Designed miniproteins, single chains, continued (2). Designs and how they scored, part 56

Each design is a single chain, and the fold is of that chain. pLDDT is the mean over its residues in the fold that is shown.

## One batch from the design tools (miniprotein)

Design m5922
Fold by ESMFold2-Fast:
Formats: sequence, C-alpha cells, structure tokens
Structure m5922 (fold): chain A 69 residues (1-69)
Amino acid sequence: DPLVEEARRLEATLTVRLLAERLGISEETAQEWLDSFGEAGRRYFAVEIVARERRLDLEEFEALLRATR
C-alpha cells in the first residue's frame, strides 16, 4: 500500500522541525508533542501528515492508522 509505505518512511525520518513544518505548528509545540507521546506519537503524527497532505477523510485516516500498526 503506497500510503502505508509513505507513512512508514515519514515516521522513520520524522524530526521536530519536519513535524512543525508539515503540520504548521511551532518547533516548540512539535517538541512537546513528541516528548509527550513517544514512539506511538511519531507513528500517529506521520499518518496525520500523510492524511492532511493527501486530503483523506476521517474513515480513510483511521484505516491508514490501523494499517501502520
């Protein structure tokens, strides 16, 4: 699944700066989020970035999130 592979690549390369840039939040906020949620948060945020950029609806987002487990 191309979207699952995209999400997994993004998770592997995810930095505070990349997360902040892709979600349109501050680096300070991105750091706080990653510190709070750890590895599970990195996976979630990678899926959220893909869903936002690909304009997925809620059902498609949830399906992608389940597929990346």
Scores: mean pLDDT 82

Design m5923
Fold by ESMFold2-Fast:
Structure m5923 (fold): chain A 97 residues (1-97)
Amino acid sequence: MTFPVQAATLLNTAFRELARGNYEDAAYYFSRATQLLVDAGQRDQAQEILDSFQLAADAGDVGSKIVATAIQGALDGKPEEGIEKARKLLEEEREKR
């Protein structure tokens, strides 16, 4: 079974946007990639990505917290809710400055 090329492309784009500080775009692409991984039967790979971001979020990384929120929503079968929560977290962090 080939790794889903679309999921790999979305993950590459998501990591690039995250590195640029484009957290909303990163959250969207990670959510889409997670949905494709789950559909391909690769939920465990999506969980490993979430666990990595959750570890960084617990250490205080805001971008990782936003991204982890979007991935969790997609894993729960509620990708739109995950994206909305990620957007609210980004707005809250902007208000703290």
Scores: mean pLDDT 83

Design m5924
Fold by ESMFold2-Fast:
Structure m5924 (fold): chain A 69 residues (1-69)
Amino acid sequence: MEKREEIRKLLEELAKDPSNREAAHRLTQLLGESTDIELLKEVREELKKVLPNDQALLAIVDSRIAELE
């Protein structure tokens, strides 16, 4: 499965069940492996909509974007 497609499916799963730890863990792993800044920024905006109180996931995405810039 393409990484971009897998990330989108994981975001969809988290939108349906924000307590899905397995999906959150897998998303974190894929974000750490990504070098696509535009994709990471899209994921960040989506996370703000579906998990606005999950500061840990947002911090991981922000940290990864900063590493690539």
Scores: mean pLDDT 77

Design m5925
Fold by ESMFold2-Fast:
Structure m5925 (fold): chain A 94 residues (1-94)
Amino acid sequence: KTALSVEEVRRIMRQIEAATVAILRKTGDAEGALKYALAMVESLLATHTLSPEALEVLRERVRELGRRLLELGVPEALVQKMIEAMEALIDRAG
C-alpha cells in the first residue's frame, strides 16, 4: 500500500466530492451518488495507508460531503446512513 499525506487525502476527497455532486446533478440519483462516494472511500482505504492525522482529515471531509448533500436537498435519512457507513470504514482502518 502507498502512504497518503494529509494534503493528498484533501485533494482526493475534493475530487470524490465534485464527482458525487456531478452524478447527483446529472442523474438525480442520490442513492447512486452516495454509493459511488462510499465505494471511492472504501477503495482509498483498501489501497493506501493513512496516518491517524490523515484518517481524521478523511473523516472531516466525509462529514463535509454529507453537509453539502443535505444543502442540495438529499434526504437526511439517506445521508446519515451512507455517512455512517463511510465513518465505520474509517474506524476499521484506524
Scores: mean pLDDT 88

Design m5926
Fold by ESMFold2-Fast:
Structure m5926 (fold): chain A 83 residues (1-83)
Amino acid sequence: SMLDQFRKELERMRRQTERDITRSYQTDGPYSAMQVMMRSIRQMHDRMNDWMRQLTTDDTLEMMRMVMDVFQDLSAYFNKLVA
């Protein structure tokens, strides 16, 4: 389904962002890592808007929940990394 494709894309983006956050933190420190996370969040929001035009209302709400879950996961990952 389109939701399954979106879920896979979000998971790929989340994993890539975690790698980018870790790399940035190790190279340039926590502020740079935060900037990487913020850029990724903006990119995910933009992709969500593109996908929303093709979805039903129920699918749109589920997609929004998936994006929010990824934001929470990335925030938790960053907090654990800098602790």
Scores: mean pLDDT 83

Design m5927
Fold by ESMFold2-Fast:
Structure m5927 (fold): chain A 86 residues (1-86)
Amino acid sequence: SQRERLSELVAKTLEELNEKSSEKISEILKVVEETLEGLKELKKEGAPKELIEGALKILKEVLRTIIGDEKVREEVEKKLEEVAKS
């Protein structure tokens, strides 16, 4: 199920971000990029728009909490928005 795969991707991402919240920003960005690639693949496979949007909203809220650099946060948010628009 695409819903199950999306839920697993979100859960894994949240666990990795929580574990790496005090790590270097490069480690956090790696988790973000891997998650965005997974979301793009699910979207290409026909995952419902509302499920992708829900996952992106959760990811954005978590990243707001752990990324203190405003420019890095803005670049990441742009990448999230591009996945939502395609």
Scores: mean pLDDT 77

Design m5928
Fold by ESMFold2-Fast:
Structure m5928 (fold): chain A 90 residues (1-90)
Amino acid sequence: MAERRRVALLMGRAMSRALKAADEFGDQETRRKVLDIATEFSIELVENPSDPRGVAERTIDRLRELAASVKNPELRKQLEAIIEELEAEL
């Protein structure tokens, strides 16, 4: 229970920061993809209540793939920093 709540909180914070960054750079495509990843994370966390860490690891992999696909180098750098901080806190 505590681990699942912690993972949800940390992931929610990271995704909020990623959405804000996408909005600041006007990247609507990246914003949409972050929302899709957030939705998938929420569903997987409900479906895998005994494996919140595995869900987090898969979601981080999706976020890294998204960051690598971002055309704006400043936005990409911000997303990479958000992901690095998220991993350090997990």
Scores: mean pLDDT 87

Design m5929
Fold by ESMFold2-Fast:
Structure m5929 (fold): chain A 110 residues (1-110)
Amino acid sequence: SSELRKLAVFMSALAVEIAAAYFVARLAERLYEETGDARLKEIAEEAREIEKELREIYKKFKEILKRIEEKGEITEEEKKEIEELEKKVRELTERIIELEKEIEAIRKAV
């Protein structure tokens, strides 16, 4: 039960990170249309790929949750799979933060 709650909380946080990646991509796309700065196009494309990866991870969590619900237990293999996906989410989230900071730096540049 505590493990299911942790997974549900993490999935909620992941949904927020998917939205963040989407907004970073949209911001970079809009600024690229205004400035023609090729780096903003690259940032937009990378943020879009990160959004796609986060959405696929969300689908994997839903599949894991369904397996747990059907059998009423969480296996050690499923716990390891969850931990590996959580690590990937942290890495992708950190990259989105870096891309957002780079957009802000470009906006402040003359």
Scores: mean pLDDT 87

Design m5930
Fold by ESMFold2-Fast:
Structure m5930 (fold): chain A 80 residues (1-80)
Amino acid sequence: SEEYKKKAIEELKIAIESTSDVAMRVALREALEFTKKALEKDPNDENIKKAYELVEQGLASTDPAERKELAKKALEILEK
């Protein structure tokens, strides 16, 4: 689970540093998959669950600025 959490953190950092919305969305899709895998290993981890929900909301958003802020919140929660 720690390995998937680490990979999710790496992808969230890539998303936040991305200069295009397309690149951010690609990184967020990877972060979503890794947070999902981390949550499958630790289904009662509220931080992983909250990060997964924030990444999912970011991908569903039509606003790139909102997407970036949700990615930042997900990163903060996973780095706790």
Scores: mean pLDDT 86

Design m5931
Fold by ESMFold2-Fast:
Structure m5931 (fold): chain A 67 residues (1-67)
Amino acid sequence: MEEKLEQAKADVEAGKPGAITRAAMLAVNAAFEGDVELAEEYLKIAREGGAPEETIRHVEKAIEDAK
């Protein structure tokens, strides 16, 4: 799991197509599985990468609903 988090961050930093969207999707998936800590880490990666505000809001809601 930590290896996937590191890869997501590296992909966003490298400017890979879809990396930001992938990080946001991984955040939602982690929240849905009850892993709030991992979801927050993916959200941070997506936010720092410049994800749209609507995407950030969607992920934040998923994390809050998982708490």
Scores: mean pLDDT 79

Design m5932
Fold by ESMFold2-Fast:
Formats: structure tokens, sequence, C-alpha cells
Structure m5932 (fold): chain A 73 residues (1-73)
């Protein structure tokens, strides 16, 4: 499923973002947040309305986390 492929890619990039945050590499963390958000948006385009609502919440959460990290640079 294309939806599951994008969700898996989003999970991978979110994990990488957390790893780079733990290393103090905020620029790489932001890059991986952006990649995770991109894959969540692609999953949302392919999802049914119920899943799309859940993905919107996840996208908003990651966008807020990304903006918080940007302020620390």
Amino acid sequence: SEVLEHLGAADFHYGQALYYLSQGDYKKAIEHYELAIEHLRKAKELADPEMAEGLDVNIETLEKQKETIKKKI
C-alpha cells in the first residue's frame, strides 16, 4: 500500500530527527522533520477521511515541534 509506504517513511525520518536532536544537530533534525511531514502529507492525500483527520493532527504536531527547534538555533 502506498499509504503504508509513506507512513513507514515518515516513522523512519521522525526517528532520525529524534536521533539528531539527541546529538545536538538541529539542522539535520529539522531536515528529517521536514521529510517526515512530507511523507505524512502524501499519506493524507491517499487516505480515507477518518485517517486523514488523524494525519492532520500528526502533521500539526510535527510542524510545532520543528518550529520550536528552529527557535533554538
Scores: mean pLDDT 90

Design m5933
Fold by ESMFold2-Fast:
Structure m5933 (fold): chain A 69 residues (1-69)
Amino acid sequence: MTRRMRMMRTMRMRFTMMITHRTRMRTFTTRGITIPGRGTTFGGIATGHHTMAHTHRRMGMTMMRRRTR
């Protein structure tokens, strides 16, 4: 049972980071940026495989050029 406890700590950190980042970007992108989701909405999570697998059509290209903006 100790193993699970260690995982929980790491997961919570990652989970909170992702949500917090998304929430902030959502508000700013929707209000400030003309097109939300160009690469900052899901910034930090799908840099690896998540978006590239299915949503690569819109986020795939944006992910690569995230730094552009």
Scores: mean pLDDT 46

Design m5934
Fold by ESMFold2-Fast:
Structure m5934 (fold): chain A 82 residues (1-82)
Amino acid sequence: SAETEAAIEEIGKLLREAGVSDIGVESAKEGLREAVEKEGLTAEQLREIAERVREALEKGLSPEEVAEVLTQALSEAIEKER
């Protein structure tokens, strides 16, 4: 949906601001799109993930640490659907 794609774009923007590489950002966006398609992730869940990523960025975490926060938040959201 347009809402899920907008949330994925916002997460990608936050990852770029944190210093994640273009390849890393595109890989993360692909993983988020796959989670929407295969696991039924909602726009609301994606917005919650974006908030956690933004908080990590605001705390001054490294690009690697910000990517880890995304991975953890995504894993938690997927487990909540199961």
Scores: mean pLDDT 84

Design m5935
Fold by ESMFold2-Fast:
Structure m5935 (fold): chain A 72 residues (1-72)
Amino acid sequence: MKKEEIKKVILDILKKNPVVSYGTLIEEAMKKTGASYEEVKEAIDDLVKEGLIKRDGFRVSLTEKGKEEYEK
């Protein structure tokens, strides 16, 4: 699956679930996309670098920028 499709699935999960654990996010994204652990982890890392999601220890959530980009 394309990296952009994995990113969209991650953003959709976080929009529906405002706070998700990092492990749960990876498992749900893998389940929905069929992508590998490494592909999902890379997509999460990219979204953090882009400022679309925030990681606070075990918790992952959408930023204000992430909400805007997802809704456009």
Scores: mean pLDDT 78

Design m5936
Fold by ESMFold2-Fast:
Structure m5936 (fold): chain A 71 residues (1-71)
Amino acid sequence: MSISDEQMKVKDDSFKKISEAAKKGDQDGMEKAKQDMVDKLVSLGVPKDQAERMADQIGKAAESKVKSEQE
C-alpha cells in the first residue's frame, strides 16, 4: 500500500471514530480520535502542523454531518 493509500485509510477511520463520538456527545472521545489521527499521520511522514490541520478539517466535517442529521 502506498503512503497516500495509508493516509486515506487513516482519514476514513478517523472520520468514522469522530462521527461515532460526536453522535454520543463524547467530547473527550472526539479529541482522542483527532489526536490518534495526528499521531498516525506523523508516523506516515506527514509534518505535525499539516497532520493537525487535516485532523481539524476531518473533525469539522464529521461534527457538521452529525449535527445536520440530528436537526
Scores: mean pLDDT 80

Design m5937
Fold by ESMFold2-Fast:
Structure m5937 (fold): chain A 93 residues (1-93)
Amino acid sequence: SALEEEFERVLERLAEALRRALREKLPELSEEEIERAVERLRAETTAVWGRLTSEEQRRALIEVLRRATEAFEAGDLEEADRLLRDELAALIA
C-alpha cells in the first residue's frame, strides 16, 4: 500500500539520520555499535508498525518518525530519544 511504502521511506531516512547523528555527536562509538543501534531502531519500529490496526495510528507513527528524523538531523539527540521512547509507546497503549 502507499502507506506501507511511505513508512519504509521514512524509516530509511530515520536510520540514516541516526547513523549520521551518532557519528557526529558520539565519536567514541564504533561503526559496529552504530549499526547495532540502527538495527535495533529498525526492528523496534517495525514491531510497533505491525501492532497498529488503523490508518490513523499508522499515519501518527509516520509523523513521529518524521519528527524524530528532523531532531536527529538537527543534532538534537535528546528530543529524538524522547520522541522514539515516549510518543511511539503512546501509539500502542
Scores: mean pLDDT 85

Design m5938
Fold by ESMFold2-Fast:
Order: C-alpha cells, then structure tokens, then sequence
Structure m5938 (fold): chain A 66 residues (1-66)
C-alpha cells in the first residue's frame, strides 16, 4: 500500500540520518593523533553498525521496489 511504502521511506530516511551521525563520530576519532584502545574499539563498532544499517536500508529499498 502507499501508506506502507511511505512508512518504509521514512524508516530509510531515519536510518540514513543515523549513518551520517556515526560517520561524524568516526571522523572525530580519526582526528585524534594517538587514540586510546577504547576510542579504537568505538571506531570499529561504529563501522560495523554502519555496515549492518546499510544492509538494512538495501532490504527496505527492495521491499519498496517489489
């Protein structure tokens, strides 16, 4: 339905905004000359979350295309 498609598009937009926020946090960590182990772990976690979120977006986009 058109209402279901609209909800999926809104979710995709929300998830894209979350990715942008995480990318900003990664860039902040990258600007640190000697990051702590904790900061390095956060960097890796943010990259994993971005990857899984991009996979989620692809799945949602396929549902709209079908």
Amino acid sequence: SSAQVQRLREQIAHERANIEELRRKIEEIKSIPNPTVRQEILYLLYEVIIGSTETLIERLEKRIAA
Scores: mean pLDDT 89

Design m5939
Fold by ESMFold2-Fast:
Structure m5939 (fold): chain A 107 residues (1-107)
Amino acid sequence: MSIVDRIRERYNEIKPNLSEDEQKFMEILIDTLESIVREDIAEARANIAKLEALSETMEPRHKELGLIVIGTFQQSVELIQNGESIVAEIITFSTVQQTMDWLEKES
């Protein structure tokens, strides 16, 4: 099973307990992970831009989380550009996983 498949399965389990904004947030994170795994820089950047727009509309704690995630994803894009695709995948996966843990705890 791929790392993306494992994240999608877990997201489906917690999805009913998340707000609409938290669901949109998680969907963008998963899309970003998929683009990083595929080394699709253009799609990864497009997803980061969507995340920036959504984060600006969120409550302060969620906005702070969004900014941390955005920073990590920008780092992942730079790592792919430098040939560090495995490190980028691991960091992106870890960030998505930890974000789900945080949202599940807050729900």
Scores: mean pLDDT 86

Design m5940
Fold by ESMFold2-Fast:
Structure m5940 (fold): chain A 81 residues (1-81)
Amino acid sequence: SAAVQAVVDAATAALLAEIRRILADAPEELREKIEGSARTMVAGLGEDMLARGLSPEAAAERLRRLRDWLVAEAREFAAEL
């Protein structure tokens, strides 16, 4: 649905902005690689949710959990730099 796609697009933008902020001091090539991986994971989850006919509310919740996990991973990575 268009509503689920809009939720996926918004979640992707928010995740990428947060990763860029967390990894601001990381090398650009590494930031781009991590951003690419995050984008691929969100796209894959988005496609699965669309195929399964999830509601926009359920889609938003699942994307938020994925974002929280990826943000935590990025923060751990940044702490080791």
Scores: mean pLDDT 84

Design m5941
Fold by ESMFold2-Fast:
Structure m5941 (fold): chain A 73 residues (1-73)
Amino acid sequence: MSKEQLEKETALSVRLIDTSVRLTIARKEGAAPATLRQLELEQLAISAEINRLAGYHASAEANERQRAALAAS
């Protein structure tokens, strides 16, 4: 809603798109499991931040739980 919030949301959205594209390419090219995990963790972290800024707290918590589970695996 604020100018600062809108700018942060836009920056996060751009980063999310970039990470999603990189993850898709990495999967297609058969990248190492560690690389895929790193990209998935980054994507979940960005998604959680976007959802939190948007007020979707339950979705943000779900993304953070998925990230924690993946990191612990």
Scores: mean pLDDT 80

Design m5942
Fold by ESMFold2-Fast:
Structure m5942 (fold): chain A 114 residues (1-114)
Amino acid sequence: VAELEELLRRLEELLERIKELYEKEDYEGALRVLGEFAFLAGRAVVRLRAIDPDDPLAAEIERLHAEFSVLYREAARAYAEGAPKEEIRELIEEAIEKGEELIELLRRYVERLR
């Protein structure tokens, strides 16, 4: 429980940092922090599956992590290839939305562990 609570807190801090960098149009900085978020969210998914592999909430969190990771990779690729800022912006916005959903579900999961 304590490890998942710490991961949740760190993910919340990273998401806030991503939003700050995104609003400042620091897309390189935002992509770096998105990568950190994807890594830590992956650690949370592994922990949830170890607790109960049949938990449908854990499966939903895993799906959101997979969707977030795809959006992050697409945004990073678009940035590296010199795509228009509007395209990079849209991909980062979609990743932020998936990150927010993942945090909300993870918070509900942690609350159930009591």
Scores: mean pLDDT 87

Design m5943
Fold by ESMFold2-Fast:
Parts: C-alpha cells; sequence; structure tokens
Structure m5943 (fold): chain A 68 residues (1-68)
C-alpha cells in the first residue's frame, strides 16, 4: 500500500462524509510522523506507526484499503 496515496484518499472520503473530528485526529496523528523537511512523506522509522493509524481509520469508517 502507498501510505501517502492511502492517506490522501482517506482524507477525501472523510471530507465527503463530513467526518471533521476523525479527519482532524488523522491529520494530527500523522503530522507527528512526517519528515519536517518535506512535510509530505512519512519518516522511514515511523512507517509502521503511520500504517497502523491509516489502517485503523479505514476500518473505523468501513472503507476497504486501497491497492498498492
Amino acid sequence: MDLYRAFLHLLNELDARGRVDTRQALVDGLVSLVDPEDGRHIRPDRLEEARQLIEETYRREGLPLPPD
């Protein structure tokens, strides 16, 4: 799974569903895990934590995980 694409897809789905609180929690959680120099990519040493957060949010919303 491309974590960045999965994250962007999830944000779009949460916006479409009006899930403001869930969207904010996801963004806040991932902000602590991204590279501060580029801000777009999850830090390699934090990839597992980021994947777990994204997958948990997909499961909570009843969404299938996107393909790679």
Scores: mean pLDDT 72

Design m5944
Fold by ESMFold2-Fast:
Structure m5944 (fold): chain A 94 residues (1-94)
Amino acid sequence: MQATVVAEGLDGPEADAMARGIQANGGTATVEYTEPARVTATGLTKDQALSAAANIARFGGKATVTFDDGSTYTAEGKEAARALMTPEEAALAV
């Protein structure tokens, strides 16, 4: 029951905040301080991974979620962030 999240396009403080949130929830996070900061998170539940992806997209980054069943979900930009923030707005998604 694990998912992997890769976050791209974050600045250093944003990447650090994401890593701390993931670790606080019992997951593992790896931060790469390249030109664009990159965060790889493992050991997350589906809900934790989707919440992380929502925060990444909300900050203007790109998140790729890979679940243990091999399914993949990508969150990028304002529209993806909106869809992940509230189920009601996601249902309206207009």
Scores: mean pLDDT 65

Design m5945
Fold by ESMFold2-Fast:
Structure m5945 (fold): chain A 74 residues (1-74)
Amino acid sequence: LTPEQEAEIRRALALIALAVGIISTKNEKVKKMLREAGDLIDTDPEKALELVREAAKMDPSLEPVVRIVERTLA
């Protein structure tokens, strides 16, 4: 794979992890935070990560989502 293709795959994995988090959580504020993180992945990945981490503090079941997003955006 080219470096560009690898970056697109990592981006797709981060977005999939966020989508799974949005579907799985029952907390409406957490859903909103994860959607905002998705919108920021391309423009401000550091803020996106902060939002995902904050969401996981409110809903600890999202810890696997945090780990996937951290690994894909690192």
Scores: mean pLDDT 83

Design m5946
Fold by ESMFold2-Fast:
Structure m5946 (fold): chain A 81 residues (1-81)
Amino acid sequence: SEMDELEAEYRKLSGEIFDMLLSPEPLDAERLLALIDRAIAILEELKRLAEQQGDSEKAAAYEAAIAFLRGVRALVERQAA
């Protein structure tokens, strides 16, 4: 299903973000911000689909994930400036 495909893409992207955050290498802030922006876009679509299905629990979970990633994005921007 469309939701399953988006969930799989989000899981892969989330893994890439975590690998970068846990890496001992210098942070590629530009690449990390691009990955975060893509993850937020996928989560916004997943939230919309969950709302259409009446799945308030899933919609709330995606909203929490979006809020978390927006916080991470702001922190990365502050450190890169």
Scores: mean pLDDT 87

Design m5947
Fold by ESMFold2-Fast:
Structure m5947 (fold): chain A 85 residues (1-85)
Amino acid sequence: MTLKELIEKLKEYLKENPNASKEEFIEFLKELFLEAGADEELVEKAKEVLLSEEGLTPEQFIVILEQMAELGLSIQEVVELIASQ
């Protein structure tokens, strides 16, 4: 799975689940990272970082991921960046 494919799956999730909580969105994101073969320990750390980010909506996070994809980042690099802060 590419980062662009992951972003499309996140957009579909929000469209199908418009009332999803931040926690439900982040859990779905975690499952996609693991499906893509990202390191489980780094994915758990990234989840903790994202759950602590009080001002960031799912839609805003998708925009950030789209910017990372345009820069050519892989899913693994994105997970590492989130986990490192």
Scores: mean pLDDT 84

Design m5948
Fold by ESMFold2-Fast:
Structure m5948 (fold): chain A 90 residues (1-90)
Amino acid sequence: EVEKKIKEMVEKLKKEAEEALEILKKENDEESIKIIERFLEALKDKDPEKAMLKYIEEYLEVLKKYKSLKTDKSAEELLEELKKQIEEEL
């Protein structure tokens, strides 16, 4: 059932990242926008759990810069739990 849990978390992270992207576009932070877009593209890959492990830290650093983002805390908690679960299951 790891696949089901990963898919559910990926969907949640995708929504959180899309909301964060809207705020970052208003700030014109091109570097942070590229990081989130890269993360979103990675989540669309056939192997999202591997992509998550590769890009999760980069994504979290962007979220930490923008504490005013609507999804900041929830996205960080989801990413930490997802990373831990993937590392434990893989």
Scores: mean pLDDT 66

Design m5949
Fold by ESMFold2-Fast:
Structure m5949 (fold): chain A 82 residues (1-82)
Amino acid sequence: LFEEVVERLEEIAESLDEKQRRQLLVALRAAKAAYDLYEAQGKPEKGWEAVISLLRGAATSLDEEAREELEELIEEVEEKIE
């Protein structure tokens, strides 16, 4: 699942300008670090909550079309983890 999310985020990043792409990739790096930290603690559910929160934060910095695409990905992730 996380590898699929990373692939989709990288695809979204390719459609962005350099500034928005960097912001999304920074958020992805933070999300990966948070997920790994919680997974190491035996709390993958909290890891996913942290990932979703970070991605939602990143969405506020994107143009409307890219924001909608990222929000759709977040909804898909929420459906798979619940």
Scores: mean pLDDT 77

Design m5950
Fold by ESMFold2-Fast:
Structure m5950 (fold): chain A 113 residues (1-113)
Amino acid sequence: SKEEYEEFQKLAQEIRELLLEIEEAIRNKDYEKALKLLEELRKKVEELFELALKIIKDKEKQEEIKRLKEEIEKLLEEAKEAIEKKDYEGALKKLRELAELVGEVVNIVEEEV
């Protein structure tokens, strides 16, 4: 629906803002703040996937979204581990990979509307 798509767009923007805030926290070596923001990101990503699967009716694209969800969940775990280890370069790399995959989810949903 139009309402679900508008909610999806708002949530995608909030996720982009959180990714930038996490990057800033990592660059400032505020790893405690980065971990807290990463947990907020995880919750918003879960909501984003729930909305994406409600919007997308094509079965093949639904399977692609589910695959991207699994990849993003793994990257969130890897990002958490890098931040906990204070691996500056590793944490930033995982955050960039997360941003790219979230962008792929957004593109798939936008093509269906």
Scores: mean pLDDT 88

Design m5951
Fold by ESMFold2-Fast:
Structure m5951 (fold): chain A 77 residues (1-77)
Amino acid sequence: AEVDEAARAALLAAASPELAAAIERIAATGVLTEEERAILLREAPAVIRALAERVGARLGASAEEVEAAAARALAEL
């Protein structure tokens, strides 16, 4: 799907090699392990930014709105 493809691309672009490998495995299997959860938590700022950009693109949001949404999500961690 177009939205899923854009989400994966955005996550992979922001991710470290370890996180990129974890995202690809999770996408292939649908399973999140404890090790992969630890990687996601460590990389949370980059992941949240990538997700905010994906959602913003889908909703037609501005770059400023995307940045505000990412900052708010990070504050809730």
Scores: mean pLDDT 65

Design m5952
Fold by ESMFold2-Fast:
Structure m5952 (fold): chain A 86 residues (1-86)
Amino acid sequence: SQSLQLIRQGSQYYLQGDYQRAIQLYDQAIQTAVRNGDPNDVISRGLTLLGRSYLSLGDTQQAIQAAQQLDRFGGTQSSQRILQQV
């Protein structure tokens, strides 16, 4: 639940165009989800939103890294969508 709350807070900043704040919250959400053993779907959601936020900032290298991590957690389609935009 803490991971999902952090994702929701990050998404609020993302919708406002504050991608740097969104990235901080998504990163915290991913770290919390991994530490707590949350389902891969929660981790994949966080990584997808993190990758999209990096694309919005033009940070291609970080977007690619997020996509590569996303593939490891079963988010292969979302990973491919991010990589197609870099």
Scores: mean pLDDT 85

Design m5953
Fold by ESMFold2-Fast:
Structure m5953 (fold): chain A 71 residues (1-71)
Amino acid sequence: SMEDEIARLEAELAELRKHVTPEEIEDARQGKNRDPLARRAAIVELKLKALRDNSPQAQKRLEILDELEAD
């Protein structure tokens, strides 16, 4: 379910945040930090934001993020 996916992603983000700072995550979001853990944390944050947003645009963003994770 969506709730189970949100809980899983929140747990993943909490674990990643033990190893990367909020500043490093923001830099990764802006393409300024190429660290794999910071980049993963940025993707997880964006995916969580999209899942909590119930608009049709949010669903399209989730599909794009899932494709980026597969690559």
Scores: mean pLDDT 79

Design m5954
Fold by ESMFold2-Fast:
Structure m5954 (fold): chain A 61 residues (1-61)
Amino acid sequence: LKARENAISILNELKKLGLLPDDELLQELIEGLKNGKLKVGTVVQYAVFLLKANEEDVDEQ
């Protein structure tokens, strides 16, 4: 479904931007989405968490 494909695309984009901590975690999340062990919503929440954590580092006054 499109939602799962979008979640995988977001994860690949985060890796491209250097926002993911390691490649092993990226692969694990993608595989979990593909085999249905991870829900799309859970992965999207994690991606949002990573984005916010990175914004906090940039926005440090």
Scores: mean pLDDT 70

Design m5955
Fold by ESMFold2-Fast:
Structure m5955 (fold): chain A 109 residues (1-109)
Amino acid sequence: MKTRVEVTQEVSADGVVTWHVKVYNENNELLYEGTYTPADGSITIKAESEVHLFIGGAAGNSPIPTAARLEIDLKEGDWVVVRPDTGEVTYSPGAEAALRARLAAIRAA
């Protein structure tokens, strides 16, 4: 049973950056919605089961660099940490392997 996690960035008219995390079950029902600011230090996504993870790029007027626009499948025990102040993404070994496999498939096509 696959959970979907979406991490997206919003920028207000006055330049305030907000990160949105939404978690959906396999029936597209919203299980969790959270908001994070650059002051929150980290956003941790830990897979308790199979997770389809989407990390959106930076909003067009964002002063924070693009978190790499990323779509990967995580297995139980994998994790990803997003720093909301820098847009930096850190990967577990399994998550990094999934990203490398995805990029290799795109390059081969």
Scores: mean pLDDT 74

